# Designed miniproteins, single chains, continued (2), part 4

Each design is a single chain, and the fold is of that chain. pLDDT is the mean over its residues in the fold that is shown.

## One batch from the design tools (miniprotein)

Design m4115
Fold by ESMFold2-Fast:
Structure m4115 (fold): chain A 89 residues (1-89)
Amino acid sequence: MTYMGTITITIAPSQRSQSTLQQMIDRIRQIADDSGTTVRGISSDLTNGRVYGIVIGDRDSIINFGQQVRQAAQDMGATSVDITIQPID
């Protein structure tokens, strides 16, 4: 059964820059590769300090992805990390 993971990361206003958002995007891509998930899309919104991501994979891979992303985002100054996992088959 295939699952979809949707992530939303919010960065504190004082830490909002194109470089911070790009670092977050690059880290998400690395974590997705390391966790065995496939990135379907990643986007950012500098005005709101948000990074959005969609990954697909098996349930355990997406859970591992979510745990690693939450930890990395907190280390990079995220104020919130929202992760939703749903079946798509």
Scores: mean pLDDT 85

Design m4116
Fold by ESMFold2-Fast:
Structure m4116 (fold): chain A 70 residues (1-70)
Amino acid sequence: SSAATRALLEAMEALGEANRALAAGDREKAQSYLDRARELVRRAEEAGAPPEWVAELRAGVDKLTAQVEA
């Protein structure tokens, strides 16, 4: 659906921003973007996004979350 595609694209953008914030040393900003990405991935899944794309984005969010919390 268009809603699923939009949510996936916004999640990818949020994950990219989180990565950029972490690279700049801004852990608080990175965490904020990761929280947003996680919500958007959930909305994409609820809207019928392909499970493979949801899984890939969720893995990316989880991996970066571990880096922020280390």
Scores: mean pLDDT 87

Design m4117
Fold by ESMFold2-Fast:
Structure m4117 (fold): chain A 61 residues (1-61)
Amino acid sequence: SLSETALRVGEYLGSLPRGTVVSARELAEALGVSQSTVSAALRILADKGLVTRTPRGYEVA
């Protein structure tokens, strides 16, 4: 299920240009949430095709 944190992460990523690469650490710092919570949210968003996991981090689709 898409949690409140996943919605907030998705909204933030939606404000960034397509192709922007972000790390869970950077998002945790920007949103004021734990890195583990952001990592869980990013996995949900990747499963839905909203971001792509890359060796450099998560890329906005």
Scores: mean pLDDT 81

Design m4118
Fold by ESMFold2-Fast:
Structure m4118 (fold): chain A 75 residues (1-75)
Amino acid sequence: MEIVVVAPTQELYDKALAELGGKAKGLVGDTVSMSLEASKKGADKIIVVDSNKLTAQSAVEVAKSRGVESEAVVI
């Protein structure tokens, strides 16, 4: 199962990766765009890390619209 973390900054990505024990791949950038890219690359699950709740929810909706399990972690 390929889990991908998407985060808007390297700092948030590194924080999320530490919590996941370094076992996830990740994309850093606009979380909506990165969620779409991870979905296109065959991610089984996308974890959206963002400081903005509305952006995080939009990124989760993009993943789910493509049949990918997704959840938001708002920091």
Scores: mean pLDDT 79

Design m4119
Fold by ESMFold2-Fast:
Structure m4119 (fold): chain A 76 residues (1-76)
Amino acid sequence: VEREEEELVRALLEAGVPEEEARRIAELVREAALAGDAARGTGAALLAVAEAIDAGREDKAGEAGLAALRAYERIV
């Protein structure tokens, strides 16, 4: 779980997401996955997309969202 969370934070940082937001998104993904809540997991992925776009990295938005979805699937 810690490894998947760490890998997600790294991927989000590479996508231009600020560190505080990257950490928050990773925590949301972990909590959603441990609860088996796919809707909350999807919400965290959409938040990752939005943060990448807000950071001016529209080119990385899809990669950020996909990283969050993959982290959710690996933790579940």
Scores: mean pLDDT 81

Design m4120
Fold by ESMFold2-Fast:
Structure m4120 (fold): chain A 60 residues (1-60)
Amino acid sequence: MKGLYRALKDIPKATPRVLGLKKGDVVEVLRVVDSEWALGRSLATGEEGYVPLSYLERIE
């Protein structure tokens, strides 16, 4: 679902398309792409990219 999520673990920026995150970072999920991936924006960095949904916990 679209909304605010918290990163459960560090996610390295392995490619330009993937969102790099640190554990505890807050992500705004802009779109859910499929059952595994969402397009998100990091509130810490302002960066946008794809993030695995299984690494996120919804906070709202």
Scores: mean pLDDT 79

Design m4121
Fold by ESMFold2-Fast:
Structure m4121 (fold): chain A 70 residues (1-70)
Amino acid sequence: MIKEIVVEGAKKTPKEEIIKATGLKVGDEYSEEAIELAEASLKTLGKFKSVKVEYDEETEKLTIKVEEKE
């Protein structure tokens, strides 16, 4: 279960919009498929040069790493 969601690299895009675009929320179940879908959703926004979603099973922390287009 996802206990925390952290967004890194968001400068002009609100963190809430990034989280919303992934379709993931605190309390959701973790799956590898959900991570892949979240990364795909962020890529389709066309706002980011790179996106990576990581989950730490020990802390149940989801980290969304983005690099915005200049």
Scores: mean pLDDT 80

Design m4122
Fold by ESMFold2-Fast:
Structure m4122 (fold): chain A 58 residues (1-58)
Amino acid sequence: LAEKVREALEYMLKKEKISDEELEEIAEKLGISVETVREMAKNPKGVLEQVKKAIEEE
């Protein structure tokens, strides 16, 4: 699950701009709400840094 979230966040960073349709597809792929994915898309770099830190400092 954490790896899929990391991949989605990296995809968001590469795209710079993501459509609502792409956010819905990511939400379905991760099994989470579109609202959660939308929040991640607002600050994908910050969320990605927190995910990486959690994995590295485990």
Scores: mean pLDDT 72

Design m4123
Fold by ESMFold2-Fast:
Structure m4123 (fold): chain A 66 residues (1-66)
Amino acid sequence: MIEELIDKAVELIEKAHEASQAGDVERTRELLAEADKVIDELAKVTGMSKEEVRELVNEKIREKRK
């Protein structure tokens, strides 16, 4: 459950970066909005702050690209 939401947030942020590099402003905005919704859901499910959840997601992204 929680791991699936974290993985989904990571995937959405990675795809948003790809869309941004391609100059697709509309797609980037849509993907970031979806990622924000997933982060909000994670905060509610875990009892963590939205900021703490963002840090957790960013750490997982860094681990993939260490």
Scores: mean pLDDT 80

Design m4124
Fold by ESMFold2-Fast:
Structure m4124 (fold): chain A 76 residues (1-76)
Amino acid sequence: SMENEEEAIAQIDQAQALFAAHSPQAAQLIALAEQLKEAIRNRDWARAREILAQIQALVQQEVQTHPEAVAQIVAA
């Protein structure tokens, strides 16, 4: 969504904090989220879409391989 860039960046910051707390893939996800915030700040929506797809793929793998992390996130 492109309605509010500041809101989008805030949501990414929240996701990064959650990943850091609950994911063994935290370092890779945090790095991608930083790249996503930079793409949003630069209004490079094509790049932002590519990074989002990569993040979604990694999150899906994390859900499949570490269901305990998902349970911790849901419990929070």
Scores: mean pLDDT 69

Design m4125
Fold by ESMFold2-Fast:
Structure m4125 (fold): chain A 86 residues (1-86)
Amino acid sequence: SDGDYEKKIEELKEKLEKAEKEGDKKGMAEVYFELGKVYAEQGKYEEALEYYRKALELYEEIGDTEGVIEVGTEEALLLMKEWLSK
């Protein structure tokens, strides 16, 4: 429901601000990835892709190979889904 998504997005944005203040790049990447998934579930594919890209850039910067693979897989699946829906 819209109310559940709105609450989750607000919670994630608060987590993002905390991670930014703490300099926690891994926490920031995790929050961006979660935001991407929430927007994807809403069918907001442009916003989802933006957040997946931000998560990927942070995971690559910190050398988190598992994070890169996980986010890259979700981005690839979302791009294929968008292409097939046209």
Scores: mean pLDDT 86

Design m4126
Fold by ESMFold2-Fast:
Structure m4126 (fold): chain A 74 residues (1-74)
Amino acid sequence: SEREELLKKIDELIEKAEQALENGDVDTALRYVREAAELFKEAVDKGLLTPEETQEVRDKIAEVYRRVLAARAA
């Protein structure tokens, strides 16, 4: 389904962002987390997620984004 495809792609982008952070590639990590946020917005705008799923995905994206910003500031 469109919902399952979007959720899978968001998770893959988050994993790629985390891998880029581990490799010290902060700019690549930032691009992946931004792409994940864009797909998340699409899923929310289309009403594809439950409130619980919305909170969980938002928290995952926010955590990775926080780590990217900390790495860029260091």
Scores: mean pLDDT 86

Design m4127
Fold by ESMFold2-Fast:
Structure m4127 (fold): chain A 68 residues (1-68)
Amino acid sequence: MEAEVERIRALPESERAARVAGLVIRAIGHMLDKDYESAARDFELAQAAAGEESPAIQKNLEEAKAKI
């Protein structure tokens, strides 16, 4: 988890944004499958890799954790 966050943060800005977006999309897929544990993990990784607090990611992360 931590090593993946550091790897993503080291990418060029455009690639980093794409990887963060991919993690959010994957987490939403897990939410639709009711795999809330995997969704929460991917939202946490996406928020950490983004390097700033995203209200949208935080809200989805809290919802996923509430359903575990």
Scores: mean pLDDT 75

Design m4128
Fold by ESMFold2-Fast:
Structure m4128 (fold): chain A 91 residues (1-91)
Amino acid sequence: MSPAEKGRDLYLQGKFEEAVKYYEEALAIKPNAGTYTNLGRAYHLLGKDEKAIEYYKKALELDPNNELAKEELKNWPSPLSPAEQSILAQR
């Protein structure tokens, strides 16, 4: 399992601090806008809004056409998806 896949698995379990660590490992292997947006989402769910915004901006610096990062920043604070709300309710 890649670090990005492990990060996603942990994110779905509500283990956002651990998910962040694996997403950071994925960035160390290969920086990409998708992993930056995943870090932004994980920090948002941790209530670390400043960090979340920072990573969405980094995603756009790397890929200005990243629609997920654009949408998150445009609608900030973006409402959590029903899936993300369910993860938080299970914690």
Scores: mean pLDDT 78

Design m4129
Fold by ESMFold2-Fast:
Structure m4129 (fold): chain A 73 residues (1-73)
Amino acid sequence: MPKKMSEVEAELRMAEAALKGKEEALKVAEEMQKAGIKLSSLAQSALRALLAGDEEEAKELAKEAIEAAKKKL
């Protein structure tokens, strides 16, 4: 059965995928959607920036998402 990932784990995984690039980010986003996991506004913004081609903004937002997730751990 699919196990629900914690929001913090989802944030970290999505942010790391965004740093790796658009293809990895889309793959992780699809997995999160199928699992019913809600991503933070930061993680969603990083994905949107990647989809728009704003790689620099996506990396900055991904770093912010990682820092925010670490505070919740």
Scores: mean pLDDT 72

Design m4130
Fold by ESMFold2-Fast:
Structure m4130 (fold): chain A 56 residues (1-56)
Amino acid sequence: GMKEEEIQKAVEAARKARDLTKGKTPEERAQYARKIAKEMGLSDEAIELAAELATT
């Protein structure tokens, strides 16, 4: 399962993606969140969590 630290980093990636993609589609926000999470070195599970959170 994901560590709490990874969950918090996924939340941060999602917030950054939302701020950088204002006015763009949910698909573009999700892709940006995945990019940020990958650059942060997160697991595949945390990368997908970041994408999901960025679209809500």
Scores: mean pLDDT 81

Design m4131
Fold by ESMFold2-Fast:
Structure m4131 (fold): chain A 88 residues (1-88)
Amino acid sequence: SKEQLERDILAAFVAMAVALASRDPRLTPEQAAQLRKLGDEAIEALRNGDYETAIKKLEEAISLAEQAGLTDVANILRKILEKVKELK
């Protein structure tokens, strides 16, 4: 369906944003691991159509990115979050 394709595209964008962020030397190893975990949980929620969980995990990922000074990553994740909210 169109909605499944839109969820898959958003999940791919989350995966790309988290992969790029995880390579940033401003993250501690623990912060990078937590960001990857939040990304994986958001992706799984999106695949399952669980928008509430996806939104929560993306908001947590945005907060972590902001705390680490990854403003560009946080802005990308916010745009993804906006699109997830449109699908709800």
Scores: mean pLDDT 88

Design m4132
Fold by ESMFold2-Fast:
Structure m4132 (fold): chain A 72 residues (1-72)
Amino acid sequence: RKEAEEYLAKGREALQAGDYESAIEHYKKALEIDPDLVEAYSLLSVAYQKLGDDKKAEEYLQKGGELSLKLG
């Protein structure tokens, strides 16, 4: 969906700016629109790693991997 891709784009801009909290919010909104958006899980994992939240980073990485197996 265009809307989900728009939120991914905003999240990537926030990541590049070092605004990891805003990046997480945008990626979560992307998943609210398209819950099958595997890329959003990977980007959430990266954003949480940047915040030092390794547990949430691993959680989102696992969720994305599981979803990727269902879709691939």
Scores: mean pLDDT 82

Design m4133
Fold by ESMFold2-Fast:
Structure m4133 (fold): chain A 70 residues (1-70)
Amino acid sequence: SAVVEATETYVKQLKKKASTLSEEERERLIRYFERRREVFVAHLRAQGVPQAEIEEAEAILDKLLEELKK
């Protein structure tokens, strides 16, 4: 799935970026991506991406955000 593959790439880039940040900068990054997640999901729906693929992408992002908050 192109959507799942794009989400995995995004997650890898975000983890790499987050590992170079202070705790305060990481918290700001998390808030930024939580806000952007809604826009990303809305964009996928507008593009006609199947709901099952959107749900899989959301699950990948949710797991990342939980890991970053630890």
Scores: mean pLDDT 76

Design m4134
Fold by ESMFold2-Fast:
Structure m4134 (fold): chain A 111 residues (1-111)
Amino acid sequence: GEHELLLRLIGLKLRLIGLQYDLELLKKELEKNKDKLSEEEKKEIEKKLKEAEEYLKKAEEYLRKAEEAIKEGNLEEAEKLLEKAEEYLEKAEEKLEEAKKLLEEALKKAE
């Protein structure tokens, strides 16, 4: 029902905020440690962060569309849009974890 979709929307919005925060923290850590990284290591991490950012933007778009569909009473469309938002949040999370691992490995190597 509408209430269950609204709770799912809120949960996914909170997940989006958390992943956006993680992205900004990783960008800040990369900038702080840029002089300790090779150009190749920096490029690979930046690529993963950019891919994560693009997935988060798509997730935000689908969440916005889902909220509109809920407001219009189009609950079947809202459910499909929430599924797409969740898919993009999962893809963003994978790219952020890959970026974090690459950054941690590069910093360990720089010791």
Scores: mean pLDDT 91

Design m4135
Fold by ESMFold2-Fast:
Structure m4135 (fold): chain A 92 residues (1-92)
Amino acid sequence: SLTEAAKALKEKDYETAIKYAKEALKEFGEDNVTALTLLGLAYYGLKDYEKAVEYFEKVLELYPNNELARKNLGLAYEKLGDYEKAKEILEK
């Protein structure tokens, strides 16, 4: 399911990426960093920035030094117009 989610994301099939990434959370656990990251990226691709923030924040809660999640969280906050939050995230 992770391989299928990553392939769908690369093909910009965000709905399929979400389906397989959620399946991966059921298979590998709700804290699976790869599945959570793929969900954040897929929701960002769909322009659902609030959901993207939710998943990237969960990645950073579990792995505070995850640079990919931090950068994408900052970008998602910029898309939501929360420039102060984006600055705080990207400077840490």
Scores: mean pLDDT 86

Design m4136
Fold by ESMFold2-Fast:
Structure m4136 (fold): chain A 70 residues (1-70)
Amino acid sequence: MVEEVKEALKKIKELFEKGVEKKDKKLYEEALKLAEELLELGRRTLPPEKLEELEKEIEKIKKEAEKKLK
């Protein structure tokens, strides 16, 4: 489970970067969907401290991508 979360996070970061680079809202929205799914999974499987860190990382990535695409 933890390995799955870690791999998903890396994939999400890559998708956000590609979406921003190409200014493709479709790609970036796919990344957002994956991030939200990962957060839900994390809430069920990760201890609170790890979940908090994951939430902070994902939120920062999301907001950065949104600013660059808007």
Scores: mean pLDDT 75

Design m4137
Fold by ESMFold2-Fast:
Structure m4137 (fold): chain A 72 residues (1-72)
Amino acid sequence: DAEEKIKEAEKLYEEGKKLFEEGKYEEALEKYKKAKKLYEEVLRVAPPEKIPELKKKLEEIEKNIEEAKKKL
């Protein structure tokens, strides 16, 4: 389940980045928020050794959410 959520989150994040490049900031935000939610769900059940990696990814996504919001 965690692996499935990570793959879906990665897909959503990449879709969000493409939408951002196209200037579709509202749509990009929706994709980024969905990806963030999935990573947060994975983080809740992650073993300690994976937590730093997941937190770093969440920080990256949150930064992109902030950038998209600033473009609106």
Scores: mean pLDDT 86

Design m4138
Fold by ESMFold2-Fast:
Structure m4138 (fold): chain A 75 residues (1-75)
Amino acid sequence: RQKQIEELQKREDELLEKLKAAIEAGDAEEAIKLLDELEKVAREAASLLPEVDEADLEAALKRLEELKKKIEAAA
């Protein structure tokens, strides 16, 4: 479903911009929340895109998890 995929991509872009702003502002709580939302969007997008490499998705999710842990440790 192209429309659903486009909406998920737009949501991901918006969340990434918000995450960047939260990190720059030092808002660890907001950044962690945004990382959780990004993980959910990535998983939803992967379910709609059969061409997504499962290994690449898992690697991306691990990078988000590691970033979340670093932000939590810095808070």
Scores: mean pLDDT 74

Design m4139
Fold by ESMFold2-Fast:
Formats: structure tokens, sequence, C-alpha cells
Structure m4139 (fold): chain A 70 residues (1-70)
């Protein structure tokens, strides 16, 4: 599970991807997988960070996503 610092920072610093991904983490109504727009954003984020782009925020995607916030 390798984190690409530049890619992760770019996605978390990008308003649409950052907010969409962060909302998936703490918005229970989206469940992180049920909303097509969030699924597309998650896949783009995963592809950018070198993770499998399955559209599901797993532990690796979650860690990469939160790394740029922390």
Amino acid sequence: MTLSGEAASAFLNSDPVRYASLRVLFDPRDDGVGDARFRAAVREFQAGTGLPDDGVIGPAALAALEAAVA
C-alpha cells in the first residue's frame, strides 16, 4: 500500500474530489459506495494514488485520503 504524496495531496487539495471523498468518510447517507458521483470521484482518487480503482473506499484508500488532511 504505497501512498503517492503528490497525488494524494493534489486530490485532497482539489475541492470537488477532496470534499466528495471526505463526505464519504463521515456522511452515513452515502455509505461511501452508493452515490454514483462519489464512486466516480473515489475511482479517480484511487487511480491517481496507485490503488485498485474499484470505487470502494477501503482501509488503504481511506489512509491515503486522510494522509493529506493530517
Scores: mean pLDDT 56

Design m4140
Fold by ESMFold2-Fast:
Structure m4140 (fold): chain A 89 residues (1-89)
Amino acid sequence: MLTVVGTATVKVNGDLELSALLLTSDGAMSVSPTVKVSSTKPGTLATLTVEVEVPADGVPPVASILVSAKPTGSEGTAEVVSVETEVRE
């Protein structure tokens, strides 16, 4: 088994609940825990990490990360600024 680790950095304004979905081209998926972020300063960065295990059977998976952001108050904005993936044995 290989572990695929996805990390998304999100620029946030306001109060948000964030989660990340990691998908591989071979159909494996995992969802991060929901992270509550409170930003009193515009442009605050939040980091989400999510992991999925895939078979090590001869095909290197392509990984995608989808970030979900939900305001916990009347307003909030989120912008994905970077995505990184790492494969571990």
Scores: mean pLDDT 76

Design m4141
Fold by ESMFold2-Fast:
Structure m4141 (fold): chain A 95 residues (1-95)
Amino acid sequence: EEEEKIREAERLLFDGRYYYNQGKYDEAIKLYEEAAKLAEGTSLEPRVLLNLGDAYDKKGEKEKAKEWYQRALEVARKLGSENIVKRAEEKLKEL
């Protein structure tokens, strides 16, 4: 069900952010990748993609970070998520 997918994606985002804040970026990425699959087509999607970009950026994987930020920007523009558009554009300029 759509509601169950969103709820599960939110849980994965919460757990992923917990690991991200501890510097456990590989664990955060695994959870964010699962969240991205569940969040596809939802309003959560651009946020999850932005978090993937942030995690790869923290690992110094600039090319992968750029790919995720570009995807986040595209999805955020389509959905009208202005705050995520601005953040993704800012991150892409820093890379």
Scores: mean pLDDT 87

Design m4142
Fold by ESMFold2-Fast:
Structure m4142 (fold): chain A 90 residues (1-90)
Amino acid sequence: MKLTPEELELDTRIALIKMQISVIRLAIERTELSEEDRAEIEKALKEAEEHVRKAEEALKAGDLEKAREHIEKAEEAVKKAAAILDKALA
């Protein structure tokens, strides 16, 4: 499979988001959290996963603009999940 530099950038960003989602999921399984904090983190992770799915579909279709938009939204959702986790651990 031949990727353009932009496709490689977007594919790499998706891979990093997937890794971050996995790390946060492992952290919440090992951490004692309130039900409210856990629900908020899970909601943010679900939003990130949905945007990753849409980004992968857009990349497969060759729609790099849509892929980038969904990647940015997934990155925002992961940042939100991480921020809630950090606050809950403080």
Scores: mean pLDDT 86

Design m4143
Fold by ESMFold2-Fast:
Structure m4143 (fold): chain A 83 residues (1-83)
Amino acid sequence: DIARDAAILALAVLLAVEKSKKGNPELIEHLQRALDAVNAGDVETAAEHLKKAAELSDDPETRRLIARVAELLGQKEVAEEIR
């Protein structure tokens, strides 16, 4: 599943970047829970955590990448809400 694998990779990179910056722990937790949910096949739970992560981020590029992950998971309505 190319789209799912791309979403996992993008989310893992985003999570690693936020951890390396020692960013907001709540943002990091929601990104981690989104990644865990995708790996478990629960894309709706992943989308909820992505939406919460986007709300915690003031960086437009981070929000754009979170929206892209939601799109790759087929959650187009959630991706539009994040923007």
Scores: mean pLDDT 82

Design m4144
Fold by ESMFold2-Fast:
Structure m4144 (fold): chain A 85 residues (1-85)
Amino acid sequence: SSLRERIEELLGQLLVRALDLYQQGKGNLAGRVSTLVSRILQALQDGDLDEALRHIEELERLGRENGDESLVRLARELGRLVREL
């Protein structure tokens, strides 16, 4: 569906952001982002929307704590789309 495709696109953009962070020498933050994306994917596959939203909230918090406005924007948009499921 269009909604599913948009969610998959945002998850892909989050992984690209994690790669960019790794290349900038922010390996610990990149690893945490990648782990949360993996957990979100697993929760969505399991149909556990509450678990997915908890991990998305943690991802947004990481963005705020690290001043990463791109990460905050991507996490917020992902949360909005997941709530439409």
Scores: mean pLDDT 90

Design m4145
Fold by ESMFold2-Fast:
Structure m4145 (fold): chain A 62 residues (1-62)
Amino acid sequence: GEEAEKYIEKAKEALEKGDARTAAKYAGQASRAAEENGDKESLEEAKKIGDEAVRAIAQGYP
C-alpha cells in the first residue's frame, strides 16, 4: 500500500546517505504496513532493504 511504499522510499534514501540505522527503522515500519495491507511485494522489498541495513550496521555501525 501507499504507507509501505513511503517507508520503503525513506529507507532507500537513508541507505544511500549511509544512515543504516535510520534505514533499518524505516524498513521495519514498511514491513509492518505491508503486512497489514497484504502487500507481499512491498513486504519482500522492505525485508531486503532491512537486511541490507543490518549488514551495513554490522560493518561499521554508521
Scores: mean pLDDT 82

Design m4146
Fold by ESMFold2-Fast:
Structure m4146 (fold): chain A 73 residues (1-73)
Amino acid sequence: SAFEEAYRRGLEAYEKGDYEGAVKAFTEALQLDPSNEEVRRLLLEALKKLYEEHPDSPFGKFAKSMLEGVELP
């Protein structure tokens, strides 16, 4: 399914340290299943990693904005 593909892609990206790719894939998975608490937590973790690794980059600033403005656990 599209959800399984997005979820798996997110996990692969996260394991490789591609936090930008992980955020993109987990966001897609969450759009397909907005009630999925596991994906919401993984997205939050990926956003935190993206901000920690690149705080002054456009991507790090985007991650900070999402963490402050998005309804994530």
Scores: mean pLDDT 78

Design m4147
Fold by ESMFold2-Fast:
Structure m4147 (fold): chain A 65 residues (1-65)
Amino acid sequence: SKEELIKKAEEYEKKALLAYIKEDYQTAIRHLEKAIELYKEAGDEEGAKKVEKALQFMKEQLKKA
């Protein structure tokens, strides 16, 4: 269902945050990319857009590390 896809996307966002806290930017990026896929599959364009901003921030952190 759409609700299950959104919940799964939110779990990947949480995993990305935990990876970010550990300064594992590559793992955080992979989790955010998965969250974007799930939001898009659910038809949640605003959710996908929010995570795309977080992904851009994370890619910038990786370039500075």
Scores: mean pLDDT 88

Design m4148
Fold by ESMFold2-Fast:
Structure m4148 (fold): chain A 78 residues (1-78)
Amino acid sequence: MPPTFLQLANSLDPESRQQVLQLIDQYGDAVAAGDVDRANQLIDQISQTLLQSGVNPSDVQSAAELGREFARRYAEEQ
């Protein structure tokens, strides 16, 4: 099963983990607001932080794709 951003964040050092968790919270707010553009920007920021922290690129890509699809579908249902 593809990992989530939350699961990937748990593998990070405390400082990077806190930064990613804050970005995930902001992503959730953007999704709830139907702001797909903001949600996608936050996914890009989360992905860059994870990659800089040495997380596997394929896991980051899979988690990012899931996050983008979820935000898009949620906005379409409103």
Scores: mean pLDDT 83

Design m4149
Fold by ESMFold2-Fast:
Structure m4149 (fold): chain A 80 residues (1-80)
Amino acid sequence: SAAAALALVGLALARLALRAAKTREQILLAIAAALLAIGGLILVELAEKKEGEEREKLLRDAVEAGVAAVELALRALALA
């Protein structure tokens, strides 16, 4: 799914950001990105157990979490 793929990309970028991090701010941004990516993956798993509007809402929330994870990870990388 697109939501799962986005969350996995966010997690991969968060890992890269953690490896590049040299300051407390960079570390905190990378951790926040990783937590959002994990949250997105959890929401995708919950969506698989639901149907209709509830499933669609969980998938939308998962996409938002994945986008936020990517944005925070890229922000951390830009500071490195």
Scores: mean pLDDT 87

Design m4150
Fold by ESMFold2-Fast:
Structure m4150 (fold): chain A 56 residues (1-56)
Amino acid sequence: MQSMENSGEIASSISGTDEEREEKLKQFEEYKRIVEEKGLEAAVAWAAERTRRRRE
């Protein structure tokens, strides 16, 4: 394969158990909705806060 056009999409990151997959899908959908409704900055803030909560 000389043209590796398939570099892997978001689906490649969505793996593991059904629980994790469902949660990630839900998060992704929410993130996308926020981007569409409130814009990228709001979505980034939401994602950052979510990560922050889970981090520590």
Scores: mean pLDDT 66

